# Ledger of designs, part 84: designed miniproteins, single chains, continued (3)

Each design is a single chain, and the fold is of that chain. pLDDT is the mean over its residues in the fold that is shown.

## One batch from the design tools (miniprotein)

Design m10903
Fold by ESMFold2-Fast:
Order: C-alpha cells, then sequence, then structure tokens
Structure m10903 (fold): chain A 101 residues (1-101)
C-alpha cells in the first residue's frame, strides 16, 4: 500500500520470510497435487517449487519465491508474470535487508 518501503515494513517482511518459509513451501506442495485446484494454479505451484530448488540461497529467498508463487496461483498468472513477481519481491527483500543494517 505504501509507495516507499519503511523500516517497520522491512522488519515485518524479513520476520515473515524467516518464519513462514516452510509453511509457504508446504502450501505450494499441497496445491501442486490438489486435483480440485485450477490446472494453471497447479502448473504455477510446480514451476514455483522448481524455482525454489534452483534459485533460493536461504530461507528468506525461499519464502519470497513461495509467496510470489502462491500470489500467482490466486491470480492465475502465467510463468512470465510469476518471474516478474519473483524479481520484484527479491528486490524488496534486498531493500528490506539494507534498511535494517
Amino acid sequence: SELVLTPEDAKSILDFAENEADKLEASLRFYANDPRAHPRAREIARYTLDKIKSESKNKEERAIIAGAGLRSMALLLDKEELDKLIEEEKERLEKAKELLK
């Protein structure tokens, strides 16, 4: 909702990422295998899990990628739009880390 990331927002993002990484990834695994989920949502969930495996360096990045995937599933976005969200959220994570130095 804010145009500029505040230190309070940065703290909340980092705390959420560290504490929720496992839960977000578990949600992706659930939806990847849920026959009731939209086929595109299942495809995005599987693609996101592959991205976590190939690109995440730590729990914070894992949470960011997982969160972007879940958001993309909710909005039925395609893989290109998911890749853009991952890039945006990684940028926000790095800004959050910089603000808390």
Scores: mean pLDDT 77

Design m10904
Fold by ESMFold2-Fast:
Structure m10904 (fold): chain A 72 residues (1-72)
Amino acid sequence: GPAERARAARDRAVEAAKEHNPELMSQYAGDAASAGGTPEALEAVGEASRHAQEGNPKLAGDYAVRAAEAAL
C-alpha cells in the first residue's frame, strides 16, 4: 500500500544519500512524498533536493528521511 511504498522509497533515499548520489536521493524522496501526498512530506522533499544540490549530503539525507516519515 502507500505506506509500504513510502517506507521502501525512504530506505532507498537514505542509501542514495549515503552514497552521495543526490539525483537518486531526490527521486526516491519524491516517490515517498508522492505516496503520502502530505504538504509536510512535499516540503521535506524540496529541502532534501536543495541541500543535495548545495553539497550538504547529511542534511539532504536527514530531509529525505523526514519526507518519507511525513508521508507515512
Scores: mean pLDDT 69

Design m10905
Fold by ESMFold2-Fast:
Structure m10905 (fold): chain A 81 residues (1-81)
Amino acid sequence: MIVIPEPKELDLPEKVRELLEDESNPIPAGRRAMLVMAARMAQLVKEGKTLPSDRALLELAGRVLRSVGDDESGELVEKAA
């Protein structure tokens, strides 16, 4: 089950936060949900709280984070998958 937390309640990577808070260039709802999920997966990896069932979400999160230029978080998540 995927739980999408509110973006303002997350400790977001800087690049993800900047994109989500840019009101002059609104992100489509699906893309916003993917960015929030990717940020949450990176946080879970840092906390050591990932589950084996999270593998597909971690792989997706790594690709999403790299697509916004956060290669460090993307590599961290991909190594955990």
Scores: mean pLDDT 69

Design m10906
Fold by ESMFold2-Fast:
Structure m10906 (fold): chain A 81 residues (1-81)
Amino acid sequence: SSMDTLLAVLRELARELGLSEEELEAVERQTRKFLDALAAGDFAGAEAIIAELRAALEPRHPTATQALANWLRWLIADAQA
């Protein structure tokens, strides 16, 4: 599923970034909130979560963060279709 794929990519990114277990859990919580926002039709809330993830990751990994943000925005577009 898209959720399983997204979580797998986030875990791989977290491993490459050297995130702690607590940091990984925080990223997973934000991702679940994003998916909950999509399910509720709260697209403004979903965009806000993308902005939070970008603020956390972009300073160290701009290219990976841009790819993740584009993927999450694709999920918003898909949910609106």
Scores: mean pLDDT 76

Design m10907
Fold by ESMFold2-Fast:
Structure m10907 (fold): chain A 61 residues (1-61)
Amino acid sequence: DPEIERLAREIGELTGLPPEEIIRLARTNSEAIGARAQTELGVVLSPEQQALIRELSRLLE
């Protein structure tokens, strides 16, 4: 799905995490994406950026 690949890439650019890991986390524990960005890379996501993660999780249902 091109939309899943696009969102994973965009979130990867914002968080510094690999797109493949973002897809994995979005399927299993989407809340861990923001937590890992914070703890491993010091990145805090805005509400708009968190909405991208929710959209990715919705598409992966």
Scores: mean pLDDT 79

Design m10908
Fold by ESMFold2-Fast:
Structure m10908 (fold): chain A 65 residues (1-65)
Amino acid sequence: SDEVVKLLADYFVSFNFSPEEARKLAEDLVNGEYERAVEALKKKFNISDEFAEFWAHFLLNAALA
């Protein structure tokens, strides 16, 4: 799913993640490392656990569609 990782990473770069941070976040999501992805989203956007978890799952499902 290198294509899915690239698509997610490009999306996160549009939200001002660095290319390196965006790639790591995309890899964590695709590999099921949701706890790491949720923590990165919470820290970047100051959002709740529930919203970060929902957003992480939504993005992965959208990229896989």
Scores: mean pLDDT 80

Design m10909
Fold by ESMFold2-Fast:
Structure m10909 (fold): chain A 83 residues (1-83)
Amino acid sequence: SDEEKENEAWIKLAKENEEAFLLMAEAVIEQMAPFLNSKNPEIREKAKETLKRLIELLKEVKPYLKDQEKVDELIDRAEEALK
């Protein structure tokens, strides 16, 4: 599926270019967090799905990354945004 291919691409990026992966993950959190408060239910649902998927991805790739503190920071930020 497109979702599985997207997830595989993210995992590959994390392993091959940690800096780019972490910058893109941070950008996703910053861009999606405002949409969690959208008046449009479809936009809110999509933003929640995106952040939940990102949290799972960050947890999956964490053992392969050098900057463990940054990974934990991003997980915490995404989880706090979903509260």
Scores: mean pLDDT 85

Design m10910
Fold by ESMFold2-Fast:
Structure m10910 (fold): chain A 80 residues (1-80)
Amino acid sequence: SELKELIDRVYNVLRKYLEERYSPELVAKANEVLDQIRKELLERIEKEKPSLDEGMDLISKAVREFAERVAQLRAEEAAR
């Protein structure tokens, strides 16, 4: 589906961004978070079969959640 292809593209961009910017330890933790969010988002799309607009909103919310969790991981790393 178009939504799955978009999720895969967003996922790949975020993974590359992490690898270029952060330590291998932070990248490993952030990738675990990213994989979890991707899995939950894909399962939700398969169950709910949202419209493209609804799916775009779900992707936007998932990206924001990911950014917040990465910010928390960065704060935890900086405190050590």
Scores: mean pLDDT 84

Design m10911
Fold by ESMFold2-Fast:
Structure m10911 (fold): chain A 110 residues (1-110)
Amino acid sequence: MEKVEKVKRAIELLEQAIEALEKGDYDTARRLVEEAINLASEVLTLSPEEVADRMGRRVAEAQAAGLTPLEAAKRSIEEAKKHLEQGKVDEAAVDILTAASFLLEELAAR
């Protein structure tokens, strides 16, 4: 699977995870989020420290905007789509990992 195809699949999995979460299927939502994290991690060329820094900035921006975890996850998915359209695969992968972190936070509250 090419890097772009992995990122597209990860975005699809996160959208399916949100649908599962909204239906109360928390186990399916967690599994789909974990699959998306694995795909995004496989395409990254950044160091773990660079990924953590970039994710941290995105998380701080979402918190400053007063977003809920679910709203922040949805925004991060839209940013991932935008970065992918621009050919920014690493940025899209970081957006996917950021969205996944917010979805896991939402799932932990259930």
Scores: mean pLDDT 89

Design m10912
Fold by ESMFold2-Fast:
Structure m10912 (fold): chain A 99 residues (1-99)
Amino acid sequence: AYLLTIEASRLASLGKYEEAEKLAQQALTIAQKHNSHTEQAQALFTLGLIEERKGKYESALNYYQQALEELNKVKSETIKANLKPIIEKEIEKLKQKIL
């Protein structure tokens, strides 16, 4: 799933949002099937970044919130310490744009 989220982020940077969303959704499905909360958080965060790039701020916020919920289920404090501040920063930036 991790390689799919990297490729999805790259495609989104190139403006290929439909292809990026497809790969990020595949990453989410694989992560859910394997009950990997870390990979689910990463895939959801990637989907949020794609929606933000498309100007869909409400959808992006929803995905970022879901990514935090999955991250809270992660047992590794190191993984949470690395990813949580990144996701929270994007949520705060996005809330300022919606207001």
Scores: mean pLDDT 83

Design m10913
Fold by ESMFold2-Fast:
Structure m10913 (fold): chain A 78 residues (1-78)
Amino acid sequence: DQSLQNFVNLVEKSGGKKLADQGKQAILELVEKSRAGDVDGALEAGRRIQQVIDQLRSKGASDDTISQIKQLINDVLA
């Protein structure tokens, strides 16, 4: 939960609240679908996470910020 909250805070600061909410939902979906064994659902959630990262880059997020966001996603999924 702390890693998920840190992800939300960092994405909100970098790309705004709506993008942070979208990223949070995609990560929660990925966790739920992975635990349920829904491979197609997990892959679709992963694609949505990638779309959030791509939008952050388009909004001018630095490589360091993107690396931190990727690490936080990995921490949630561990």
Scores: mean pLDDT 86

Design m10914
Fold by ESMFold2-Fast:
Structure m10914 (fold): chain A 93 residues (1-93)
Amino acid sequence: GAGEEAESAAKSAEVAAEAAEEGNYVKASGAAAGAIGAETGARLDKESSEEERKQALEAARYALEAARAALRGDAEKAREYAEKARKYAELAK
């Protein structure tokens, strides 16, 4: 459901924040793929409420921003976006 996709997005965002701290661009690219997967899953979810899907899509959006920050070497912004992704994942439950 949308809550599971939101949790996947938040986990991908955390991987992005860790990748930024490590300077690991391969790990950051993997986090971006994870965030895109979570967004796709949330968009295809027909069983969750509209509000739960909306929160999951916001979690995925912030996870992708975390990965983009990590790919730029911006560890501070990657962590900030990962925290926002986690907040929206908690709201999607």
Scores: mean pLDDT 86

Design m10915
Fold by ESMFold2-Fast:
Structure m10915 (fold): chain A 80 residues (1-80)
Amino acid sequence: AVKPYKTNMSPEELLEASIKILDTIAKTFKMYDFVEEAKKKLEEHKEDKAKINEILAEVFRKAKMEDVAKMHEIAAELIK
């Protein structure tokens, strides 16, 4: 069963967790350039939990992780 990603963390905690996830994706899928651009966007929106989830959804979609991408899209809509 696919469970929606529940973003109940502070924006700072979400940003820190997101950066660690992005580093793992860059290493696993060799998406270094795309991940670096995503990290820049995360730093621009570090106080916006909805935007952080939208950025994560784009990265997971690029990595062909459609289920996880959809969960982050749903989390962003729920936070708005």
Scores: mean pLDDT 75

Design m10916
Fold by ESMFold2-Fast:
Structure m10916 (fold): chain A 93 residues (1-93)
Amino acid sequence: SEAEELIRRLLENTPKVLEGLKNNESLRLFVERLAEAVERGTVEALEEAKAELVAEMERRGEEQSLIDFVTERVDSWIRALELARERDRERRR
C-alpha cells in the first residue's frame, strides 16, 4: 500500500522534522502524540494531534514562525496521506 509506505517513512522522519521541539520536555508528550497519530494513519488523528500541539505551543508563547513550520509540515503529511489513500483506492477499483 502506498499509504502504508508513506506512514512508515513519516514515522522514521517525524523526530528529525520536529527536532526543534525535541529539547522542550513539556512539548515531548505532544510530539509523541503526533507520532502516534502518524502510526494510526488517519487524517482525523493527524488533524487532532496537530490541533493539540499548536494549542500547547500557543499557550507557551512559542514563536509564530515555529508554530507555522509545524503546521505546514503536518498539513503536508495530511495532504500526502489523503493522496496516497486515494491512489490506493483507485488501484483496488
Scores: mean pLDDT 73

Design m10917
Fold by ESMFold2-Fast:
Structure m10917 (fold): chain A 100 residues (1-100)
Amino acid sequence: SLSAMVDEAVAVARTRDSVTPAQVAALRALLQRMRALTDDPAVRAVLDRMLASVADRDSLSRDDFVGILRAVGVAMARMSPAQQAALVPAVRALLAVLRS
């Protein structure tokens, strides 16, 4: 499930002291996809703040990355099943770069 994939991403991210540029890029792509899909103003405002915090960054601390991933999970729970299904490729891409 999408929720299980996000939980795995959080667990893997917690094993690292810092996050790679590829992982930051994958997180940014996921946030951008969520922002494009949501019509909830509250969710959009949270996503815009998260995107601003990672804009033009190649590196994040583990704690910042995990914090954003947890907030992503909360935001995704408010999205429709169709919107969640559309996020699966972006979440899988993030998991792939986290596992490598």
Scores: mean pLDDT 84

Design m10918
Fold by ESMFold2-Fast:
Structure m10918 (fold): chain A 67 residues (1-67)
Amino acid sequence: SLDAQAQQLVQQARQAMGDGDFDTAQAYIDQLDSLGYTDLAQQLRQQLADSQARTDALAAGDYDAAR
C-alpha cells in the first residue's frame, strides 16, 4: 500500500484534474515523482494528458475527439 502522504497527493492530483486545474495537478504529480513514486506519477501524467486533450477538444468543438 502507498503511504498516507502519497495517497493524499494522488487524491489532490485527481481532484485538480476534475476541476480542470491541470497546473495544480501537475505540481502534485511532480511531488509524487520526487518522493520516489515514479510509476504512479507516470500513470497520473497519462491521465492528466488524456484529461487535457479532452478539455482542448471540447473547447475546439471537436466532440468526436473528446469522446
Scores: mean pLDDT 81

Design m10919
Fold by ESMFold2-Fast:
Structure m10919 (fold): chain A 64 residues (1-64)
Amino acid sequence: HHMPKTVFDELIELVEKGASKEEIKEFVQKHFPEQTLTDEQIDVLIEIAKSILEARKKVEERKQ
């Protein structure tokens, strides 16, 4: 079968579902407990995920 979902793919899905900033922080903390991320870094991750979601929507639109 194809590769399993990555942690980053799960993060993107959480953002797509409208997860709160707090839920995103908890998700990142669970998977990367050794890394300390600031609120600003979490905001940047959310913006990146939203940009990827928008790009994926455009790809799906072009899929005939």
Scores: mean pLDDT 74

Design m10920
Fold by ESMFold2-Fast:
Parts: structure tokens; C-alpha cells; sequence
Structure m10920 (fold): chain A 90 residues (1-90)
């Protein structure tokens, strides 16, 4: 029987991934990425610290275009409906 993955190993993997991430994210995006990794671990989809780190880095790369597109929509004063539609496509 495989032991349950240690939450401390996951926290350390996320912290390492944050240091390795070459992209600067807003605090809400960083928090969302961390919670997403934790959710995938709890769902049993990520079973090692390496998988958690790799998942964080992949999601972080995917979030850059989204964060910039969302910021562009906000700068253009896009309607709340347009912003909601964009978020639903994530």
C-alpha cells in the first residue's frame, strides 16, 4: 500500500516551482496556481512532488496569456459579460 503523499513535500515542490517560474504573476494568479496544484493532489491526479512541480510550471506558462488578455480586457473597459465569457473559456 503506497503511503499518502506528504503535504510538506507538495508545499516544498510548489515553492521550488515558484522560484523556477521565469514569469511574474499577480498575487491572485499565484494563489490560484498553488490552490490548483493542491486540488489535483487531493484528487489523486498528482502523486509526487515532481508531478506537483511540473504541473505548477505548466499551469503558470498557460496562465501568462490569460492574465495578459484579462488585463487587456480590463484596460479596454470590456463589459462584465465579455469578462465572464472569457473566464468561462478557461
Amino acid sequence: MLPEIDGKEIEEAIKEAEKENPVEHSVPVQTGLKLRVIGEVLDGKLKSAKEARDFYLEEAKASVPRDKQLQALLDARASPADIRRYVSEL
Scores: mean pLDDT 64

Design m10921
Fold by ESMFold2-Fast:
Structure m10921 (fold): chain A 70 residues (1-70)
Amino acid sequence: EVEKLKQEASRYLTAAAGYASEGNEELAEQYFNRAEEYYQKAIELGTPEEGAQLQRTLDVAKRIYEVIRS
């Protein structure tokens, strides 16, 4: 269950980065928001240690995404 949520989050994040690189900011934002929702759900269902690691992964992804959008 947690693994499935992580896989979905990763797929949405990859799609968001793809749309951002194409200049489609509207779709990039929508797909990134979906990825964030799946990561948050995985954090809530995982162990505290796994949640902390996933939160760091999400924080790094958010920073990278902002740089790509610039």
Scores: mean pLDDT 79

Design m10922
Fold by ESMFold2-Fast:
Structure m10922 (fold): chain A 54 residues (1-54)
Amino acid sequence: AEVEATIAKFNETGEITTAELYIEKTDDQRDVIEAYIKEKGGKIIGQGIIGSIR
């Protein structure tokens, strides 16, 4: 559900935020989403581990 919701939002806007990529997602789920976005030529805004570093 989380992966699907994030991909659906990307399909609507053509971009995704770091918060949407990192919130409540495992490393595997995040990797799948990143691979999909890069394959489709999309952009991740604010890419990083910001939430973990503060």
Scores: mean pLDDT 65

Design m10923
Fold by ESMFold2-Fast:
Structure m10923 (fold): chain A 87 residues (1-87)
Amino acid sequence: SEEEFEKAVKKLIEARDKLREAVIQAGQLLNDMLARGEDPATAAARAKAIVDEAQAEYNKVLDEVKKLFPDLSWAEIEKKAYELRKK
């Protein structure tokens, strides 16, 4: 169960890191589209779609962790995430 919890927290960290990467990618795409003369509102909407997709995946992983560990507090999840980040 400790190994299962660690695996779940690692998957959540991976989803968070993918969300962070999606934000960087969205910023790059926005700048590239604006440089090509795209409409700013259209460019912003396309960039937002990338972040929204990554956010949806993060929320899905979060729901999976909560289903496996319904009695776990957020403090316990955060503590484990902090320990894993220090390695």
Scores: mean pLDDT 81

Design m10924
Fold by ESMFold2-Fast:
Structure m10924 (fold): chain A 58 residues (1-58)
Amino acid sequence: TSSQVSTLRRQASDAVLAGDTTSLNKYLSQLAKIKGSSYASTVRTQLDRAGALTDAAR
C-alpha cells in the first residue's frame, strides 16, 4: 500500500485533534484522489467515531 495514504491518514487524524477542519478537508480530498471518495468517506467516519469516543471520555 502507498506510504502517502498512511501519511495522509495520520495528518487527517492530527487535524481532527487540532480542530483544524480546513486541513482535515484538504487531506480527505487528497485521499479521495488517490484511493477514491468511498475510502475517504470511510476514513472520515472512523475519525468522527474516534472523536466522539474521545469527547465521551472527557
Scores: mean pLDDT 74

Design m10925
Fold by ESMFold2-Fast:
Structure m10925 (fold): chain A 103 residues (1-103)
Amino acid sequence: SSAEKRAEELIEEGVKLVNEAQRLAAEGKKKEAVELLLKALDLFKEALSLLGDEKLSEVGIKALERAKKEAEELAEEGKYDEAILVLEIAVAMALMAYEVAKM
């Protein structure tokens, strides 16, 4: 219950960052959008770590860590559109994993 409440709060905060990142990307502030999406992904990783199936959480967290590394490498090369796409796919996967984990 307490861990579930904290996970919910982390997801809500992460979703707010995703919405702000999408707004910044639309304005051409793509580097700032990547930074917010990376922060959202860290919040989603923490939320997944608080939820019940240890093996599913571990697989999900590792997938998010790989996506984060790929996006960071793309951003270092100035490929911000590709980095944003990788991170948005990772966000969608994290939110799906959260729904499954809380079953």
Scores: mean pLDDT 86

Design m10926
Fold by ESMFold2-Fast:
Structure m10926 (fold): chain A 63 residues (1-63)
Amino acid sequence: MSSEERAEEIAKRIAAGDLSVPESATQEDVTLGVARYAEEMGVSPEEAERMRTVMMEQVRELR
């Protein structure tokens, strides 16, 4: 699976109000997904960083 595909899935989850991370997602996939969502929706860098932090903690705790 490509990082692009996983990042797209993450961006779609955020758009649906779901900050859950797919079990196969890496830290890089989370970073890319949040960045894509932020660019598409015009989210501030501060808000994007908050979402990234929450999702990144899930990756670390699930692994």
Scores: mean pLDDT 77

Design m10927
Fold by ESMFold2-Fast:
Structure m10927 (fold): chain A 66 residues (1-66)
Amino acid sequence: MSLEELKEELLERAREIVEEYLATGDVEAAQRRLSELFEEARRRLSPEEFGEVAAAILELVGKLLG
């Protein structure tokens, strides 16, 4: 998997987590899934790449939640 493919996958998974939260209202499940996503990103990416992806995920989450 390329770095760009990984970034896109992580962002898509973040969107799915937010959409599931909006549909179910399950805060605990959403927090757990998002924490797992960040942990996976942290292990698979360099610190600089993780920073970029984490910022992009937080921006996406902010846009979806308002």
Scores: mean pLDDT 81

Design m10928
Fold by ESMFold2-Fast:
Structure m10928 (fold): chain A 84 residues (1-84)
Amino acid sequence: MKAELEKKKAEIIELIRETYEVYISTLPAEDRAAARAAFDAHIAALEKTLENMIATMDPEEVKAFLDKLKAAVERDLELARELA
C-alpha cells in the first residue's frame, strides 16, 4: 500500500513540475530562473505534506485524495499546454 501511494505521489509531483515548466516557458528569459526557484520551493513543500499524509493518515483515504489530486493536476497541465 505505502509503496503504491509513494509512486502516485511521485507521478503527481512530476505532473506539477511539467505544468510549472510550461508556465516558465512563457516568461521572459531573465525571469525564468527566479520563477523556477519559487516553483521548486512550492513543490518541495507539497511533497513534504504528501509524505506526511502517507505516513500518518488512513491509506484508503490518502489513496482517494491522491486519485482526485492527480485528476485535477492532469486537467491543469492540459489547460496550461492549451494556453501556452
Scores: mean pLDDT 83

Design m10929
Fold by ESMFold2-Fast:
Parts: C-alpha cells; sequence; structure tokens
Structure m10929 (fold): chain A 81 residues (1-81)
C-alpha cells in the first residue's frame, strides 16, 4: 500500500504539472511503466481512461480535471485496490 500511495502521488504531481491532457496521459504512463505495484497500476489505468475521455471529446481542460480526480479517488481508496 505504501508503494501504491507513492506511485499515485507521483502520478497526481505529473497530472498537476501537465498543461494538456496528452501530457498528463504521458506522465501517467511513465509512472505506470516504472511501478511494479498492481494497486498503483489499477489506479493509474483508471486515470488514463478518464483523461482519454476528455481527449476524445476535444476538451483538454476537462480531460485534465477527470485524470486528476481519478488519481485522487484512487489515493483515497488505495487500500481497496
Amino acid sequence: SEEAEKALKEALEKVKKAKTAEEALKGLGEVDNKSKDIAAQRGIGVAMVAGGVGLAIGDEEYGLELAAKAVENSLKNVDEL
């Protein structure tokens, strides 16, 4: 759980630093590739899907907001991942 929390916190920082949903998705993918924690990979995966929805509808700001909320929700429920 501590490794999952660390990876999800790093993922959230990358989303917060991102200026576009595409940059956020790239950052999430980098954390996912480095993490060997299954709970972290599940949480990051949900955030990537959420951000991808924003991109698909052409709303960069909405994509960034969805990705950030998904990571935050995964952090709140990390013990259930």
Scores: mean pLDDT 78

Design m10930
Fold by ESMFold2-Fast:
Structure m10930 (fold): chain A 66 residues (1-66)
Amino acid sequence: SPEILAKGQQIVQETKDYIDSHPELSEQEKMDLVSQTVRELAALGLPRDEILRLARELIDHVNKQV
C-alpha cells in the first residue's frame, strides 16, 4: 500500500532526524534505534523487499556519519 510505504518512509526519516540531533548517542544506541525502527517497519506489514530497502537507507545514513 502506498500509504503504508509513506508511513514507513516517515518512521525512517524520524529515526534519521533523531540520530542527527543527538550526537551523544553511542554506536550501540544508534544500532538499537535501527533495530527498533526495523521492528516498527515489519509491524506495519510492508513487503520484505521494502523493509530491506528502508533498513539499508537507515544503516547507510548511520555509517556515512564518519
Scores: mean pLDDT 83

Design m10931
Fold by ESMFold2-Fast:
Structure m10931 (fold): chain A 89 residues (1-89)
Amino acid sequence: HMEEQKERDELIDKLVEKEYNEDKAIFDKLMTLTPEQRKKAEEDFNKYYDELKEKYRLLAERNGITVEQLKKLLEAKSYDEKQELLSEL
């Protein structure tokens, strides 16, 4: 079970990182900031995603989400595909 927990945690990390990178790309396109403002915004953004990672871990444990289900979520190419996969839980 410890091996499954490690794999689950790793996949959650990758899922959160994928969402971070997607949101970061949107953030970079929509926001025009000074270098100082951008650095602070990135620090706040990183803190938000660190907290989100812990929430995903708790949600996965509560709902009994499997390693395979997490892999499918990580591989989802669109918002609609992700929502469809989540509805199967």
Scores: mean pLDDT 71

Design m10932
Fold by ESMFold2-Fast:
Order: sequence, then C-alpha cells, then structure tokens
Structure m10932 (fold): chain A 111 residues (1-111)
Amino acid sequence: GREILEKAEEEAKRTLEEMRRRGDEAVERLREADEELGEKFEEDFESLLAAVEDANAYLIEEMRKNVEDEEKVKKIAESLENANRAAEKEVERLVEEAERLAEELRAEREE
C-alpha cells in the first residue's frame, strides 16, 4: 500500500504542476490580447486548480488512512488517476478556448 500511495502522490503532484504550467502560458497569451479577459481566465483557471488540489489532498489522505489495505489503496489511487485525467481534459479545453480567443483578438487588432 505504501509504494502505491507514494507513486500516486508523486504522479498527482506532477500532473498538477503540468496543468498549472499550461494554464499560466494560456493566461499570458490571452492577457497580451486582452488584459481583462486574461484576468477572468486566470481567476477561473486558479479556481479549477484549487478544486483539483483539494480533491487530490482528500484522496491522498484517504489512502494514508488505509495504507495497510492494499486493495483499498489501489481503488482510491484509481479514483485519483481518473479524477486527474478528467481535470487534464478540462484544462486542455480551457487552454484551447483561451488560445483560440487570443488568436481571434490579435487578428482583429492587426487589421
């Protein structure tokens, strides 16, 4: 159970850091096109990341409480992986929307 917990914690941390990096890049790109829309996107994105971080912390704590039950830890780890996969898809959707909007706004400003 302990090795599964340690691996799940490391992978969740890595995934969250990658989501933050992608979002920060999209925020900067959108802010260059429109500062107000960039700020709105940053607020929405930070809210999403905070929710993911809280959910990850909860599931990791549940794994720690059940570390001696390897099958239960495996099931919680699968739930964590599925939740992070769903969050990655939502981040990808938001990043693509922000990048598309930034491109459209930039094109309008360049004539």
Scores: mean pLDDT 84

Design m10933
Fold by ESMFold2-Fast:
Structure m10933 (fold): chain A 65 residues (1-65)
Amino acid sequence: SQAERLAERAEARAAFSEEEREELDRLTKQGVLAVIQGDEERLAEIQARIDALIERRVAELRAKA
């Protein structure tokens, strides 16, 4: 369900390492700059990278369950 998927992603974000939190912060700042510059291609690339970071952690948590 959508609720289960949102819960998995929330748990993944809560379980982020220091390095993953720093990377998320870096990507978020780059995303803001892309919006200001009107760079839709760069924004899409950054959104994909953020999603991949979260999904990697979801997969790691699922492997431990």
Scores: mean pLDDT 85

Design m10934
Fold by ESMFold2-Fast:
Structure m10934 (fold): chain A 92 residues (1-92)
Amino acid sequence: SLDEAVAILRAAGATALAAELEAAARTSDPAHSAVVAHLTEALAALARGDPARAEAAIARAFAVIQATSGAPPASEEARAALRRALAAGAAA
């Protein structure tokens, strides 16, 4: 699931987020585990044809990243890129 999430993010051009998820695998950080869980939920929801649940899961993933890294809120472009990447992954 982590390798799949990283591959999807890299395909979408979200290279910084992909690098953070790879780092999370090495640190065993519970917050990073939560991000992976939310992204996995989003992918599963998209595969089921439940875009509302996918959107909620994506929002939770970004909220965890913002809370743990002190980064500004994810840009609309970053959220849109992640949505496109997850939709492509779910369709594959």
Scores: mean pLDDT 66

Design m10935
Fold by ESMFold2-Fast:
Structure m10935 (fold): chain A 64 residues (1-64)
Amino acid sequence: SEKEREMLMEEIRAFVDAMNEHIAALKAAGVPVTRENILEAVELGSKKAKEVGKKLKEEQEKEE
């Protein structure tokens, strides 16, 4: 459905934003961006996307 597509897009945006923020923070702190740090950024992005998805689903349920 249209709502499902919009929710998926929001989750993807949250993933990308969280990943980019983490990598930017590492660079600002002078920490080398290693494979391990990239995997950590991906894990953080995944967690954030799941949180956003859950929140959007709860909001949809509240809208009747």
Scores: mean pLDDT 81

Design m10936
Fold by ESMFold2-Fast:
Formats: C-alpha cells, sequence, structure tokens
Structure m10936 (fold): chain A 69 residues (1-69)
C-alpha cells in the first residue's frame, strides 16, 4: 500500500515533467517566431493550471499516506 502510493507519486512527477517540458518548448518556439503575446499568455496560463492540478493530486496522495501512518 505505501509502495503503491510512492509509485503513483513518481508517475505524477514524470507526467508533470513531460507536460511542462512540452509547454515550455511551445512557448520558446512562439517567442522565436514573434507570435502574438496572447498565444504566449494562453500557454503560460495552461502551464500554471497544469502545475496547480499536479499539486492538488500530490496533496491527495500525501493525505492518503498520512492515514496509513
Amino acid sequence: MLAAIEEEKKALEEQEKKVLEEIDKRIEELKRRGSSPLDIDILEALRAISLSVSKIAKAALEREKAKLA
């Protein structure tokens, strides 16, 4: 049970890293192309939302871990 929670945390961290890296690459590409500031702002907003969702999921897993202690 504890091991399963640790595996889920690692999976979430890997998924978060992949999503953030993809968004960051797209932002850099848009900046290099001189794209609309609005397009860049939208991607930055999506990045912030993704990070917030990941934090909520990790907090939920930490609460489950605490219940087992």
Scores: mean pLDDT 78

Design m10937
Fold by ESMFold2-Fast:
Structure m10937 (fold): chain A 80 residues (1-80)
Amino acid sequence: SEEEKRLAELEKKYSDRINKKFQQAYRDERARNGDLSADITPERAIEILEKLKPEATPEEQRVLDHRIARLKEFEEKLKK
């Protein structure tokens, strides 16, 4: 669809920047918590992505919101 194509274009445009910011925020969070062995959970990933939103442009926020929505859906699907 047209909406899916627009979102895919924004995803490509901002993917590398968001991924770098996410990895940095994740490393900082792990260092603060003293847990260097922790795997990234959907809940933790959502928390980190939410923290990136205040400094994001409106287009970048749309990508972040889409990633958060997908992680929330994934988390729900993991329930037995």
Scores: mean pLDDT 76

Design m10938
Fold by ESMFold2-Fast:
Structure m10938 (fold): chain A 68 residues (1-68)
Amino acid sequence: SRSQQLRAQMQASADAFRDQARFSDAQSKALDEEGAATGSQRKREQGAIARRTSENSRALADAALARL
């Protein structure tokens, strides 16, 4: 049915946001570790951006799931 298709699309969207959040979280951790190891401010700043992206994507996934 149309409603089942819509629910599947919303779940897929939520899953995509969850995947993005996990990817960005992993990137943030890797960049933070590189920044700590090398003393690179650029790497720390990139890590902070990735962390913010992860948090935003997680919030979007949670909002989408709350509507299901």
Scores: mean pLDDT 86

